# Ledger of designs, part 38: designed miniproteins, single chains, continued (4)

Each design is a single chain, and the fold is of that chain. pLDDT is the mean over its residues in the fold that is shown.

## One batch from the design tools (miniprotein)

Design m13379
Fold by ESMFold2-Fast:
Structure m13379 (fold): chain A 64 residues (1-64)
Amino acid sequence: GMRLAAQLLARETGLSLEEAERLLRLVADGHIDEAARRLAELTGMSLEEARRALLGALQLSKQF
C-alpha cells in the first residue's frame, strides 16, 4: 500500500514520511518524471536514481 511504499522510500532517502507520500502520490497520478525531479532536488540523487527509488518502493509495497 501507499503507506508502506512511503516508509520504504523515507528509509532509503532520509525524507519525512509526508514528503515521501507526496512524491509517491505524484507517481500514482502518472507524474513519475515530476516526482523523480523533485526527489533528485531534495536528495542530490540523479534522475535515474530517483526514478529507481520511487519505482522500487512501490514494487516492494505491492508484495506486502
Scores: mean pLDDT 82

Design m13380
Fold by ESMFold2-Fast:
Structure m13380 (fold): chain A 101 residues (1-101)
Amino acid sequence: SAAEAEAVRRALAAFGGRVADAADRLRAAGHDAEAAQLEAILGETSARVEALLAADAPVEAALRVLEEATDRVVAVLEPVDPEAAAALRAHTAALLAELRA
């Protein structure tokens, strides 16, 4: 539905904002390679979610893409900023729970 698509886009925007902020902090700390990996994951995730929405795919397919993206971002963050990795995981879990309610 249009309402579900809008909710998924809001979730993607919230996730993307947190990933972009994390990439900016990593770059400021000299972790340019890790920042670039986060930006690549975000770009790929945004493209995949928009493609699923354009194809009228089930909402769960888009939520799964966000879960996979979160795991990928956490894998990059955890060695350099484990607190930020834990915060992102918790925030995304809460966001997905709201979309599934």
Scores: mean pLDDT 87

Design m13381
Fold by ESMFold2-Fast:
Structure m13381 (fold): chain A 80 residues (1-80)
Amino acid sequence: KVEQLKKAVEEFVEAAKKGDAKKAEEAGKKVVSLLPEEVQKDAEAGFKQVVDLAQQGKNDEAEELAKRIGGVAVGLMEKL
């Protein structure tokens, strides 16, 4: 469970870093699907911001935000 989430987060961060908005959106959806229903809406809002930054060519900002969102998601799942 946590291993699948870590892999999805890694894919999300890598896509954001490369400015690949489509792959970032796909990987973000995978991350959201692995989270509890109660936090899915907040996670969806967060990954949308990452996709928006990647579409704007702000790859460094997209990568940093993706790392922060991913770290919170992994930490939450490790406590559940």
Scores: mean pLDDT 77

Design m13383
Fold by ESMFold2-Fast:
Structure m13383 (fold): chain A 70 residues (1-70)
Amino acid sequence: SLEEQLKEEAEEILEVIQKIYENGTEEQKKEAEKIKDELGDKLENAKSIEEQLEHVKEALAKLKEILQSS
């Protein structure tokens, strides 16, 4: 279901953020916090579970990109 997928994506976001906080630079940690804050705003303004899932997937992709950046 979309609800189960949203929960799974949200759990993965928390895991990626934790990895950035444990292993990332100060700049990477600040970027992750910005993405987290922007995601919060987008989720508050989302009108459907489909929109919430799109925002969560986009945020997760950006967070994974931070881990790959130098």
Scores: mean pLDDT 82

Design m13384
Fold by ESMFold2-Fast:
Structure m13384 (fold): chain A 59 residues (1-59)
Amino acid sequence: GGAAAASGAGAGGGGRAGARAANQEFSKHLVGDASAKAAEEAGGPLAGENARKGAQTGG
């Protein structure tokens, strides 16, 4: 696809999809951050780092 097609369709239709993706990212960040903090407190800094990586990578 070209920039023109992406600009037209993406700006309109992508707005809604983008908002949804952004919300999902925010939720993932919140959950990942909370999980990483809990893991870090329970297992130490490496556990927190591993949890963060898992939250970001885990799909």
Scores: mean pLDDT 60

Design m13385
Fold by ESMFold2-Fast:
Structure m13385 (fold): chain A 76 residues (1-76)
Amino acid sequence: DAAKKAALEKAAATVREVQQQTIDGLQREMDEKTAAMEAAGGSRQAIEDVKQRGQNTIQLAEQSAAAEIAALKASA
């Protein structure tokens, strides 16, 4: 029904909003870490390794949010 669909869309929107806040936080943390390493004269390889780990964490957060939305849809 329309009310159930509206509630599901609102729940999915909340999951997406929380996911975006999480991604923004992870991106900022990665940027801060890489900037500090560059300022300290860190190796290019070490800086790229930190960036790759940060991107992997962001990807896992995206997958987790997608799974939550899929579970909400499956329960409807």
Scores: mean pLDDT 82

Design m13386
Fold by ESMFold2-Fast:
Structure m13386 (fold): chain A 65 residues (1-65)
Amino acid sequence: MAAELEEKLRELAKRAEELGFEVLEVKGDTITVGVKEWSIEVEAQAGMLRMHATALGARLEVVEV
């Protein structure tokens, strides 16, 4: 439950960092990641991360910083 969700969010954060996103905040079931500039590649990767979050029962927000 809460502990398992926290572990899953850590895995999501690590994956986002591997793809070049910056982890800005992790709160409850939500992780917020940032990107310096939008591109077609970044948009595709953001979509994949959102799908991963949904599959894990979590929420992922992507913002431009």
Scores: mean pLDDT 77

Design m13387
Fold by ESMFold2-Fast:
Structure m13387 (fold): chain A 74 residues (1-74)
Amino acid sequence: SFEKELEELEERAIRVVREAVERYGREKGLSEEEIEELKRQAEERVRGLAELVRKNPELLPTFKKTVEEDERLV
């Protein structure tokens, strides 16, 4: 179903951005508190994108492609 696929992609996207932020923050020498705040902000942005896709189902293929591409970079 659309909802199940969107929920699975949102979870995958959140996982990817949290991992990317962790790596970025450690490379930049950020504190654990700064890294956690960036993770929270990144997660909020992903949830906003998923909500946009829920309101515009035609965006699902693009969202899926972006998540799959981002997973290859992490």
Scores: mean pLDDT 88

Design m13388
Fold by ESMFold2-Fast:
Structure m13388 (fold): chain A 73 residues (1-73)
Amino acid sequence: SIELSAAEAAEARAAADELFEEARRAAEEGNLQKANSLAVAAALLYALAGDNERALEVLREIDELIEKVEEEK
């Protein structure tokens, strides 16, 4: 397995946080393709940083937002 340094893990988490915020916004805007792409990118970065639980939370939360937006159409 590829292990990140503490600094690299911190950078990955920070980038994941930014992507997660963008994914949430995209989902709320109804841009479902963008929301899914950003959520996957954020989840991969959280997983790379060793935060598998947060990775799963991101995917679940964006999926729930997408479902809600599609039902409100």
Scores: mean pLDDT 82

Design m13389
Fold by ESMFold2-Fast:
Structure m13389 (fold): chain A 62 residues (1-62)
Amino acid sequence: AKGKKVIAIEDVEKKTDEELELKKGDIVEILEVVDEYHVLVKSLKTGEEGLVPKKALKLSPE
């Protein structure tokens, strides 16, 4: 949902300019679910936007 804040459950390495580096425990805002593997998020720590693996975020249980 727009503005939903979630926590990173694992470290994410930035491999392309479209990706965002995250560390476990970072809080991000979900901007868009792009596909079954990736979400577009905004880091609340840096203000940067980018794609991260959906599995790296705590999106459940609801």
Scores: mean pLDDT 76

Design m13390
Fold by ESMFold2-Fast:
Structure m13390 (fold): chain A 65 residues (1-65)
Amino acid sequence: SLEEEARRELSKLVELKNEAFQKDPEIARKILELLGKALDEMRQNPEKRVEIARKAIEEAKKLLE
């Protein structure tokens, strides 16, 4: 289901945030901000939950480079 897929993507984003805390707390904070924005966008556009989560993950990965 879309709900399960979105949950899995959000779990990946949380894991990236945890990895960032080991490297740089400032990057972790930015990833937390991305998570917050993603959750707000998912609430407004539930049909795009998976797309929104994936976009946030890609942005978080770029921050870790």
Scores: mean pLDDT 83

Design m13391
Fold by ESMFold2-Fast:
Formats: C-alpha cells, structure tokens, sequence
Structure m13391 (fold): chain A 73 residues (1-73)
C-alpha cells in the first residue's frame, strides 16, 4: 500500500540520519493509515532525533506532540 511505501521511505531516511525527512514520510503514512503503529513509532523516534539537531523546530515539536497524543493510554 501507499502507507507501507511511506513507512519504508521513513525508515530509509532515518538510517541516513535525515530525521526531519524521515518524520515527514512517517506522518504521510499515518495520514493514510492512522492505526499504523510502525509509522507512529517511527514518527516519534524521527521527530525526537530531529529535535536533538534543532531544538527550536516548531514543526517537529508539533509532530512529536501529535504523535505522543496518539499513543494508547
């Protein structure tokens, strides 16, 4: 599926250390399949790593908050 394709792209960008691009692809996967736990986990990890590089990235902060709020209690 397209969601699976975006999840795999997110993983590849994450492996390359391109965390912002990885987060963007994991978000695209979640937009297509909101229950994709792998894409959700990837978005959390990638946005955290992106914020280590740039702590003031408001886009990455918003994505991280949105992703954390999607975790089951």
Amino acid sequence: SEAEKYTELGKEYYKKGKYKEAAEYFKKALDLDPNNQEALAGLIEASKKALEKDPNDEEMKKLLIEAINSLPS
Scores: mean pLDDT 85

Design m13392
Fold by ESMFold2-Fast:
Structure m13392 (fold): chain A 84 residues (1-84)
Amino acid sequence: SLEEARANAEAFVETVKRLLDRGEYDRAIELLQAVADGVRETYGEKAKEAVELFEKAIQAVKNGDKETALKYVREAAEKLVELT
């Protein structure tokens, strides 16, 4: 359901936030890359915007910019809810 998709998106954002709060940047990058790859595989071209947002989030994590990373993760999660 849309409600379950939103709850799952919120849980995902909180998981990424906790990894970043703990300084576990490599784990955050691994998780974001795995999700981006899975979304691209499942939805193809329809996932383009969500995948681009995940890639921007990964670059922000690599730069140590937690606030920008979380902004892009939230935007990507919102795009994924729209695909469900």
Scores: mean pLDDT 87

Design m13393
Fold by ESMFold2-Fast:
Structure m13393 (fold): chain A 80 residues (1-80)
Amino acid sequence: QDLEKERENTIRALEELVREIEEAIAAGDVEKVKRLSTAAGVMIIAAEVLNSLLPSPELEEAIRRAREAIRRAEEFIEKA
């Protein structure tokens, strides 16, 4: 139960971070993009550990999308 709830919470947190990163990039907010991409990177590490213990396609998708968002954030920061 605790791991299943943690998985659901982690998926939602990653989805929210992806949305916020995309919004910050669209707004041109370099400092916010840096903070959010750092937070997403930390969350991905925890999410990968959780996925190794309790794998799900939804969690794998959330991790993949978060990694894509971080890559986009890094490209945006380099251009800024």
Scores: mean pLDDT 86

Design m13394
Fold by ESMFold2-Fast:
Structure m13394 (fold): chain A 69 residues (1-69)
Amino acid sequence: MLSKEEAIAEAEEAARAAEEAARETGSERAREAAERAREAVASGDAEEAFEAAIEATLAVMAAAIDKTV
């Protein structure tokens, strides 16, 4: 189980990855996921951070797939 600090750190990393994916691919989902992850980090809520990190990770993967097909 992730600690609060770990969940926030993962959301921060996921936000950066989603921001980069949105910038490189123009993915709306990646852009929205990055914004949500940033908000979750700012809130300090581990549950929100964990959920935001998952969505941001999925958005990054979706952007990569969309670009290659």
Scores: mean pLDDT 79

Design m13395
Fold by ESMFold2-Fast:
Structure m13395 (fold): chain A 59 residues (1-59)
Amino acid sequence: SMEEAEELVKKGGEAYEAGDYATAAEYFRKASEIYEKLGDLESAKRAREWSDLLAASAP
């Protein structure tokens, strides 16, 4: 649902602020999948870009 995607973005942001880039990337990846399923392609793209960037910053 949209609420689940928004909660995942919030968790991703919290992980990012904590310096846990791998966990943040995973949350943003899950959020992007939900946004894409809901047809919110702009939010899906944004979350995916965050996930990709943060995954590249982690092992």
Scores: mean pLDDT 82

Design m13396
Fold by ESMFold2-Fast:
Structure m13396 (fold): chain A 81 residues (1-81)
Amino acid sequence: ALVNDILAAVLTANAAAAEKASDYAKAGTAYKNLGNLYEQKGDYAKAAAAYTKAADAYEKAGDAAKAAEAKANLAATQAKI
């Protein structure tokens, strides 16, 4: 749907802006939401890429728990590819 494509673009832009600001917690949240959106669309390859970026961002933020959750989402998504 067009609305989902706009949301994906907004989440991608928000993640990029947060990374430039070194707000890795915000970047991680944006990438996680992007991964969830692609998962709902059945685009497992793009969902896996987004979850990988979410895990990396959360690790840079020092949030080991959220990084682990993103890695679990990645593993579950990779099983569908």
Scores: mean pLDDT 83

Design m13397
Fold by ESMFold2-Fast:
Structure m13397 (fold): chain A 61 residues (1-61)
Amino acid sequence: MIIARALHDVFQLGEDDLELRKGELVEVLREVNEHWWEVRSLKTGRSGLVPKSVIEVVREE
């Protein structure tokens, strides 16, 4: 399991995008392409797309 942290606030811009606050933890589910990851919020359980540049991997299992 790959856990990442939001580096800053992320606003939902598209229907499939996930809104995150700075410091929120997410599980990385898959790499969709070179720019976007599908993640699940550990706080809310919601999943969606985030730009790879806005999250930092903090743990890998």
Scores: mean pLDDT 79

Design m13398
Fold by ESMFold2-Fast:
Structure m13398 (fold): chain A 67 residues (1-67)
Amino acid sequence: LSEEERKKLLELIGKILDLIGDILEIEYKLEHEELSEEEKEELEKEKEKLEKELEELRKEIKEIEEK
């Protein structure tokens, strides 16, 4: 891997860790907080959106590794 590719990988890893943190925070709220059904539905939709973003970033890392 080039130095430029390593920097890009570190940036992608950082974004992945941030997304994982956000997903875990939502999961904690869903498990431990008294939420209305509407609030639960909104949090579940947000979690699904973040999980899709995480999957896209993981694919980007794989593409760099497969070069």
Scores: mean pLDDT 80

Design m13399
Fold by ESMFold2-Fast:
Structure m13399 (fold): chain A 72 residues (1-72)
Amino acid sequence: MSDTEFLAALLRVTAEHGPLTQRELAELLGVSQATLSRRLRRLEAEGLIEIEQKGRRRLISPTEKGAALIEA
């Protein structure tokens, strides 16, 4: 799965389920928690997403750049 495909799947899952724990996100996306953490760090470093910690859950939002990429 490319970073663009992962970003699209991530944003769909978070839109459908709201703030999710790392375990729930990893299971819904079909990846390990380690893979999820690595991919989230890359997407955030590239400026494609913003992550807000809500206790054990993460609120993941697209940036303008991230939204444009998945809509192309």
Scores: mean pLDDT 79

Design m13400
Fold by ESMFold2-Fast:
Structure m13400 (fold): chain A 68 residues (1-68)
Amino acid sequence: MAKAEELRKRIAEDPNDAKAWYELGKELAKQGKLEEAIAYYEKAIALDPNNLAAKKALAEVKKELLAK
């Protein structure tokens, strides 16, 4: 999981990197870790409220979680 490790390292160096939070949320969603992905997308949106892609991804992941 090299990409997720690199993104976690970016967040450790800069916790305000909204793009890193969004990308890590996306990687967690790909792994089926939907609850973690939701938390990371929410953090990305809190840091950058204009990130419509993160808002859309959050809605999709919530929909998948509810379908279980």
Scores: mean pLDDT 80

Design m13401
Fold by ESMFold2-Fast:
Structure m13401 (fold): chain A 58 residues (1-58)
Amino acid sequence: MEEQKKKIEEYLKSKGKSATEELIDALVKAANGDEVLLEGLIDKALKDSGDSKVLSPR
């Protein structure tokens, strides 16, 4: 799980964004090891955040 959290943080950082630990934990849990689903969930969170630099749970 730590490695998936780090990948999420690095991906968001490459987009100029960050996320709360709560959101990262929720995304990892929801994806349940599915990397394609994880990427889709991250992209949706990025879209839902608009111009916000920090992604948080809804």
Scores: mean pLDDT 73

Design m13402
Fold by ESMFold2-Fast:
Structure m13402 (fold): chain A 111 residues (1-111)
Amino acid sequence: SEAEEAYREAIRLKPNFAKAWNNLGIVLDNLGRLLEAEEAYRQAVRLKPNFAKAWNNLGIVLDNLGRLDEAFEAYRQAEKIAIELGDKETLESVVDKLIDLGVKDLKRAVL
């Protein structure tokens, strides 16, 4: 992908640019490369721990990998940061995902 190559080059020039890591994760996720997307999102949140959108994206990829406990933790971090920063768009997305994840966990435990 041309977009993947562009973001990998941006990371080569500025390896501490959290937004480039998040954008690389989005490209890899769209290509179905979920484990590589996870690695990119984990770098984004390591570089910028208050990056609510990257925490939300990490939660989504972990949910898609079936790693529900880790997805829940990532969404909870995204929720906390989105509340603190007044990021209503990320908060709305995270709340919907936490509800869906809670329903999945409840079905696994009682159904």
Scores: mean pLDDT 87

Design m13403
Fold by ESMFold2-Fast:
Parts: C-alpha cells; structure tokens; sequence
Structure m13403 (fold): chain A 71 residues (1-71)
C-alpha cells in the first residue's frame, strides 16, 4: 500500500541519518521523521505518483533540512 511504502522509506532514511549523525537528540530524530512523513503525505494527497527513488530523495531532503536547523 502507499502508506506501507511511505513508512518503509521514512524508517530507512531516518536510520541512515542516525547512523551518519549519532549525536542527534531523540527530539530531533522525531522531528526529522515527522517532516519526511509530512512532505511525502502532502505530495501523495495532491495526487502525485512517486517512485521509490523520488520518495527517498524527498524524505532525505526534509531530514537534512531539520538536522541543519538543529545545528
């Protein structure tokens, strides 16, 4: 399902970010996951058909933006 795809992509990209940034607070990790979910859900709600690669890129950008704001 689209929801399962979103959940899988967000979980995977968040895990990658945590591995690269081990000093991230749990609050920042939660905020990054929420931002990635919101971006993907908004695009899908707008009727956009996203490939797995497009979902990963959008999630990664949202996560990176949250991490940069927390620095």
Amino acid sequence: SPAERVDTVVARVVAEAVAEHPDLSPATVAEAARAALEVLEARLAAGEVLSDAQMEELARRAIEEVIERAR
Scores: mean pLDDT 84

Design m13404
Fold by ESMFold2-Fast:
Structure m13404 (fold): chain A 67 residues (1-67)
Amino acid sequence: KKKYDEEIKKKITELSEQARAEGDALMAQGKRREALQVRFDLYQQAVDEANKLYEEYKKKIEEEKKR
């Protein structure tokens, strides 16, 4: 339960922090398009990982509650 939530949160946090740091550096250089691209690519990875972990977590809960 909490393990899956933490894994999802950790993946999102790691990718968000990386996107923020790289994006901020590119924005400071006036490279807005590159900054947006980096944020978008990392966001897509985070969403894919979160969806996969959440689906696995849902299946485990359903099986446990099936009695």
Scores: mean pLDDT 73

Design m13406
Fold by ESMFold2-Fast:
Structure m13406 (fold): chain A 80 residues (1-80)
Amino acid sequence: MLTEEEKKILEEALAHYDRLRAAGVPKDTALAEASRLVVEKAKELGYTPEQIRRLATRLVREYEERWDAEEGKEFKRAPP
């Protein structure tokens, strides 16, 4: 399970991604920057390679869920 500290790192990375996207940065570049932020923050905090990998995997999963939800809203202008 993720700790509260790990959740904060993910939230910060997601917020960073949203800011980059709002500034017109391409999604692939924005995701790469968010992933880099997670890795750098985790290394500074002394996380193990396994913990860093878990955080990176969770970040990708959260983005997949967010993108799926956003695509659903984009495609559905009316309720089902």
Scores: mean pLDDT 72

Design m13407
Fold by ESMFold2-Fast:
Structure m13407 (fold): chain A 71 residues (1-71)
Amino acid sequence: GEAAAEARGQAYARLLARIFDPEEVAKMPPEMQELAARARELWASPDRSPEALAELSAILAELIRALRAEE
């Protein structure tokens, strides 16, 4: 499904915009703020190991799930 892939891509793009926006991060629960901080660290890191990318992907998926539950 192209529509499903497109929606997932848009969700990731919106999440990335939100975790780099201090105003949006301030609206998150404390545990999600910690995950957002870790995602920013991994995103800014030059480490592109499979392990680092897998951790980043898992954190982004968890943030999307948690933030959608708050809507």
Scores: mean pLDDT 74

Design m13408
Fold by ESMFold2-Fast:
Parts: C-alpha cells; sequence; structure tokens
Structure m13408 (fold): chain A 111 residues (1-111)
C-alpha cells in the first residue's frame, strides 16, 4: 500500500540519519514509520528495531531495550528478532548487567 511504501522510505531515511549521527531526526522518522506501518507488521518491527538502535547510539539504553523487545514480539523467530536480542545484550553490557547480557546473547545464538 501507499502507507507501507512511505513507511519503508521513512525507515531508509532514518537509517541514513543514524549514519550521519542525527539521532533525534532518525527517531522522528522511525516514529512516523511506526504510525504508517500496519499494526504488528514486519515493517513495524523493522521501524522499532532501528529506533532502538538510534536510542542505543544516544545511550538511552532503557528506551532502546523497550523498542527491541517490541520488535521481537512482532517478529519472533526472525532475523529482526535475532538482531534485537543481540542489541539488548549489548545494551545490558553497557549498563554493566552482565548476567542479563549473557542471557540475551544465548537467546540470539539459538535463533
Amino acid sequence: SANEEKALELIEEGIKKIAEKKYDEAIKLFEEAIELAPEDSEIAAQAYLNRGVAYYKQKKYDEAIEDFERAIKIAPDSEIAKQALLNIGLAYLEQGKYEKAEEYFEKAKKL
């Protein structure tokens, strides 16, 4: 649909903004993509995953983890879920939560 095509374009632009270190702009683009994407779609999961990455780059680890968990709930047993689990592990490492980090790395390895 036109909304799905627009959501994908917004995700691509947001990823470019992450590369440019324009994380606040990236987050706004991913927020718009989430609003346009069909509920619980793979496009929505991709938008949550990438918004989580932008939050992670800003060291907003709790917000990043919430977005990664949402991506996993939408697209379980997927490459998106595997990337989200790995990124949750990395966020917990940055917080010094080593046992939680190990738990999530092991979950990612099993996908």
Scores: mean pLDDT 93

Design m13409
Fold by ESMFold2-Fast:
Structure m13409 (fold): chain A 94 residues (1-94)
Amino acid sequence: MKELEREAARKLAAVSIAVTGLLLEHPDDPLVREALKLVQEAIKAFNKGDYEKAAELLRKASELLRQSGTPGARAVADLVDEAAKLFEELAKEK
């Protein structure tokens, strides 16, 4: 549905802002940097309508954030998982 796509896009935008914020505060964390790269790749997949790939990339980013010792990374990983779940639902619709 159109509403689910808008919700997924909003969550993806929030994820991008949150991961970028973590990297700006902790620029030496290689796991946060790699997670941001995966989020950027997920945005490209979303723009191509590849919801399954977007979900997969977000799940990988969440795993890296959970391995990070950076303060706030686990909370951001939870937000990334919420976005991934929405894209998994979109992938099931067509």
Scores: mean pLDDT 86

Design m13410
Fold by ESMFold2-Fast:
Structure m13410 (fold): chain A 96 residues (1-96)
Amino acid sequence: MEKEIEELILKAFKYYLEGKYEKAKEYLKKAAELALENKDERSLILSLSLLYSLGEKEYVEEVLKKLGGEPKFAELTPEQEEKIDKLLIESVLKSA
């Protein structure tokens, strides 16, 4: 399951880098749903932060409302940025 979430995020980043934002959103929403199910906070925060930046504010607010939280994803944490860098490197290597 954790590997499946990571694969979905990697696919989303690949589409994001290609400018295919609709496909990126699709995979990010799938990753967020699985992360919620598995209580994977890091993958959830990463997926929601990217969805928020892509204009999916309504979806992010709806998910956070179910968790009792507030939308606070205007900036990435250092841990989230490190994970993004790692995922970008892995997606490039897997594409070569």
Scores: mean pLDDT 68

Design m13411
Fold by ESMFold2-Fast:
Structure m13411 (fold): chain A 84 residues (1-84)
Amino acid sequence: EAYYNRGNAYANLGQYEEAIEDYNQAIELKPDFAEAYYNRGNAYEALGQYEAAVLDYLRALELKPEDEEIAHNLQAAIEKAKQQ
């Protein structure tokens, strides 16, 4: 949780590479942490890394299948990945 909270703080400052490193640590400590996958996907998308964002959104949606926000952002990231 400490890594996740710090990752969120980095993301809010636009420091997406640092945010991703902290989300990586949060996921290593808790591999079923849907919110960490989702926020890492958001950070990848902010960096234009749409394929990485798609994979993280898919994992987050597997963990939270009824989350409409994750499903919406997954579809948006898929469309952006296809345009690269």
Scores: mean pLDDT 87

Design m13412
Fold by ESMFold2-Fast:
Structure m13412 (fold): chain A 61 residues (1-61)
Amino acid sequence: SELEKRVEELSEKINEIAAKPFLSEEDRKELMEYITEIVRLTLPVAVDKAIEENKKRLEEK
C-alpha cells in the first residue's frame, strides 16, 4: 500500500541519519520529523485516542 511505501522511505531516511557517528541539530530535527510522520501515518487512530484520553484525565481532576 501507499502507507507501507511511505513508512519504508521514512525508515530508510532515519537509518541514513542514525548511521552518522555524530548527529547535528539539523540531523536531530530531521529524525524527529520522520519519526513523527511515521507515527501519524501508522497509528493515527491510536494516537488520537491516546491524546483525547490524556486530555480527559487532565480535565477530570
Scores: mean pLDDT 73

Design m13413
Fold by ESMFold2-Fast:
Structure m13413 (fold): chain A 64 residues (1-64)
Amino acid sequence: GPAEIEALRKEIEELERKAVLAIIEEDYQTAAEYLRKIAELYEKLGEHEKAKRLREEADRVAKM
């Protein structure tokens, strides 16, 4: 329901902040793990294309 969607979006926002901090700290493996978690949450929201792009970005970040 709407409350569940709001909770998922808040979790995404928190993980996005953590991913950005990990990138700034050059902890690319941790950043990639956060991006994969964000992708799973977008999948739950039905945003499959967004989730796919985030997984591809995570794979690239993990190689840095």
Scores: mean pLDDT 89

Design m13414
Fold by ESMFold2-Fast:
Structure m13414 (fold): chain A 102 residues (1-102)
Amino acid sequence: MEEERKKAIEERFKKYQEEGDKLASELVNKGKKWIEENKDKVAEWARENYAHVRAHASAHDNLAKRYFEEAKKTGDEELAKQAALHRAHAEIDRYILEVAEK
């Protein structure tokens, strides 16, 4: 029973992690495309708000890590997808910072 439950949780987590990673990739691609299309405006805003964007990226990374560990333990769909979403937002924030440095 306990080993069967652990296997079921692991299989569920893997499924939702894969689904979440797909959604995260789509979000990152759309976000980076919008940033490139609006590069000058994003660069200007990001230079004025550099510390804020950096803190925002760090906050999303911390939430992604916490939700990922909990999802891995529980197999919870929403937590697995939220972990992926927060990773995507952190990656977009880091790309905004990269644009500000150019």
Scores: mean pLDDT 88

Design m13415
Fold by ESMFold2-Fast:
Structure m13415 (fold): chain A 70 residues (1-70)
Amino acid sequence: TAEAEKLAEKAKETGEGGIKKALESENAKEKLEQLYKDAKEGAEYMKDNPVLAEALREQAKRAEEELRKL
């Protein structure tokens, strides 16, 4: 419950930081594609923890949205 929520919040913060860092890189498109793939794979890996899986899916969606803007 509360512990799972803290882990999900930390995962979300880490993902947002990763997207921001990717956007600042020379290869933003390639870095965002990698983040999208890693987040989707992470969500599948965390299948037994639905709160963390949902946070990772949200990060994948954010990365995809940024890719569509490029």
Scores: mean pLDDT 74

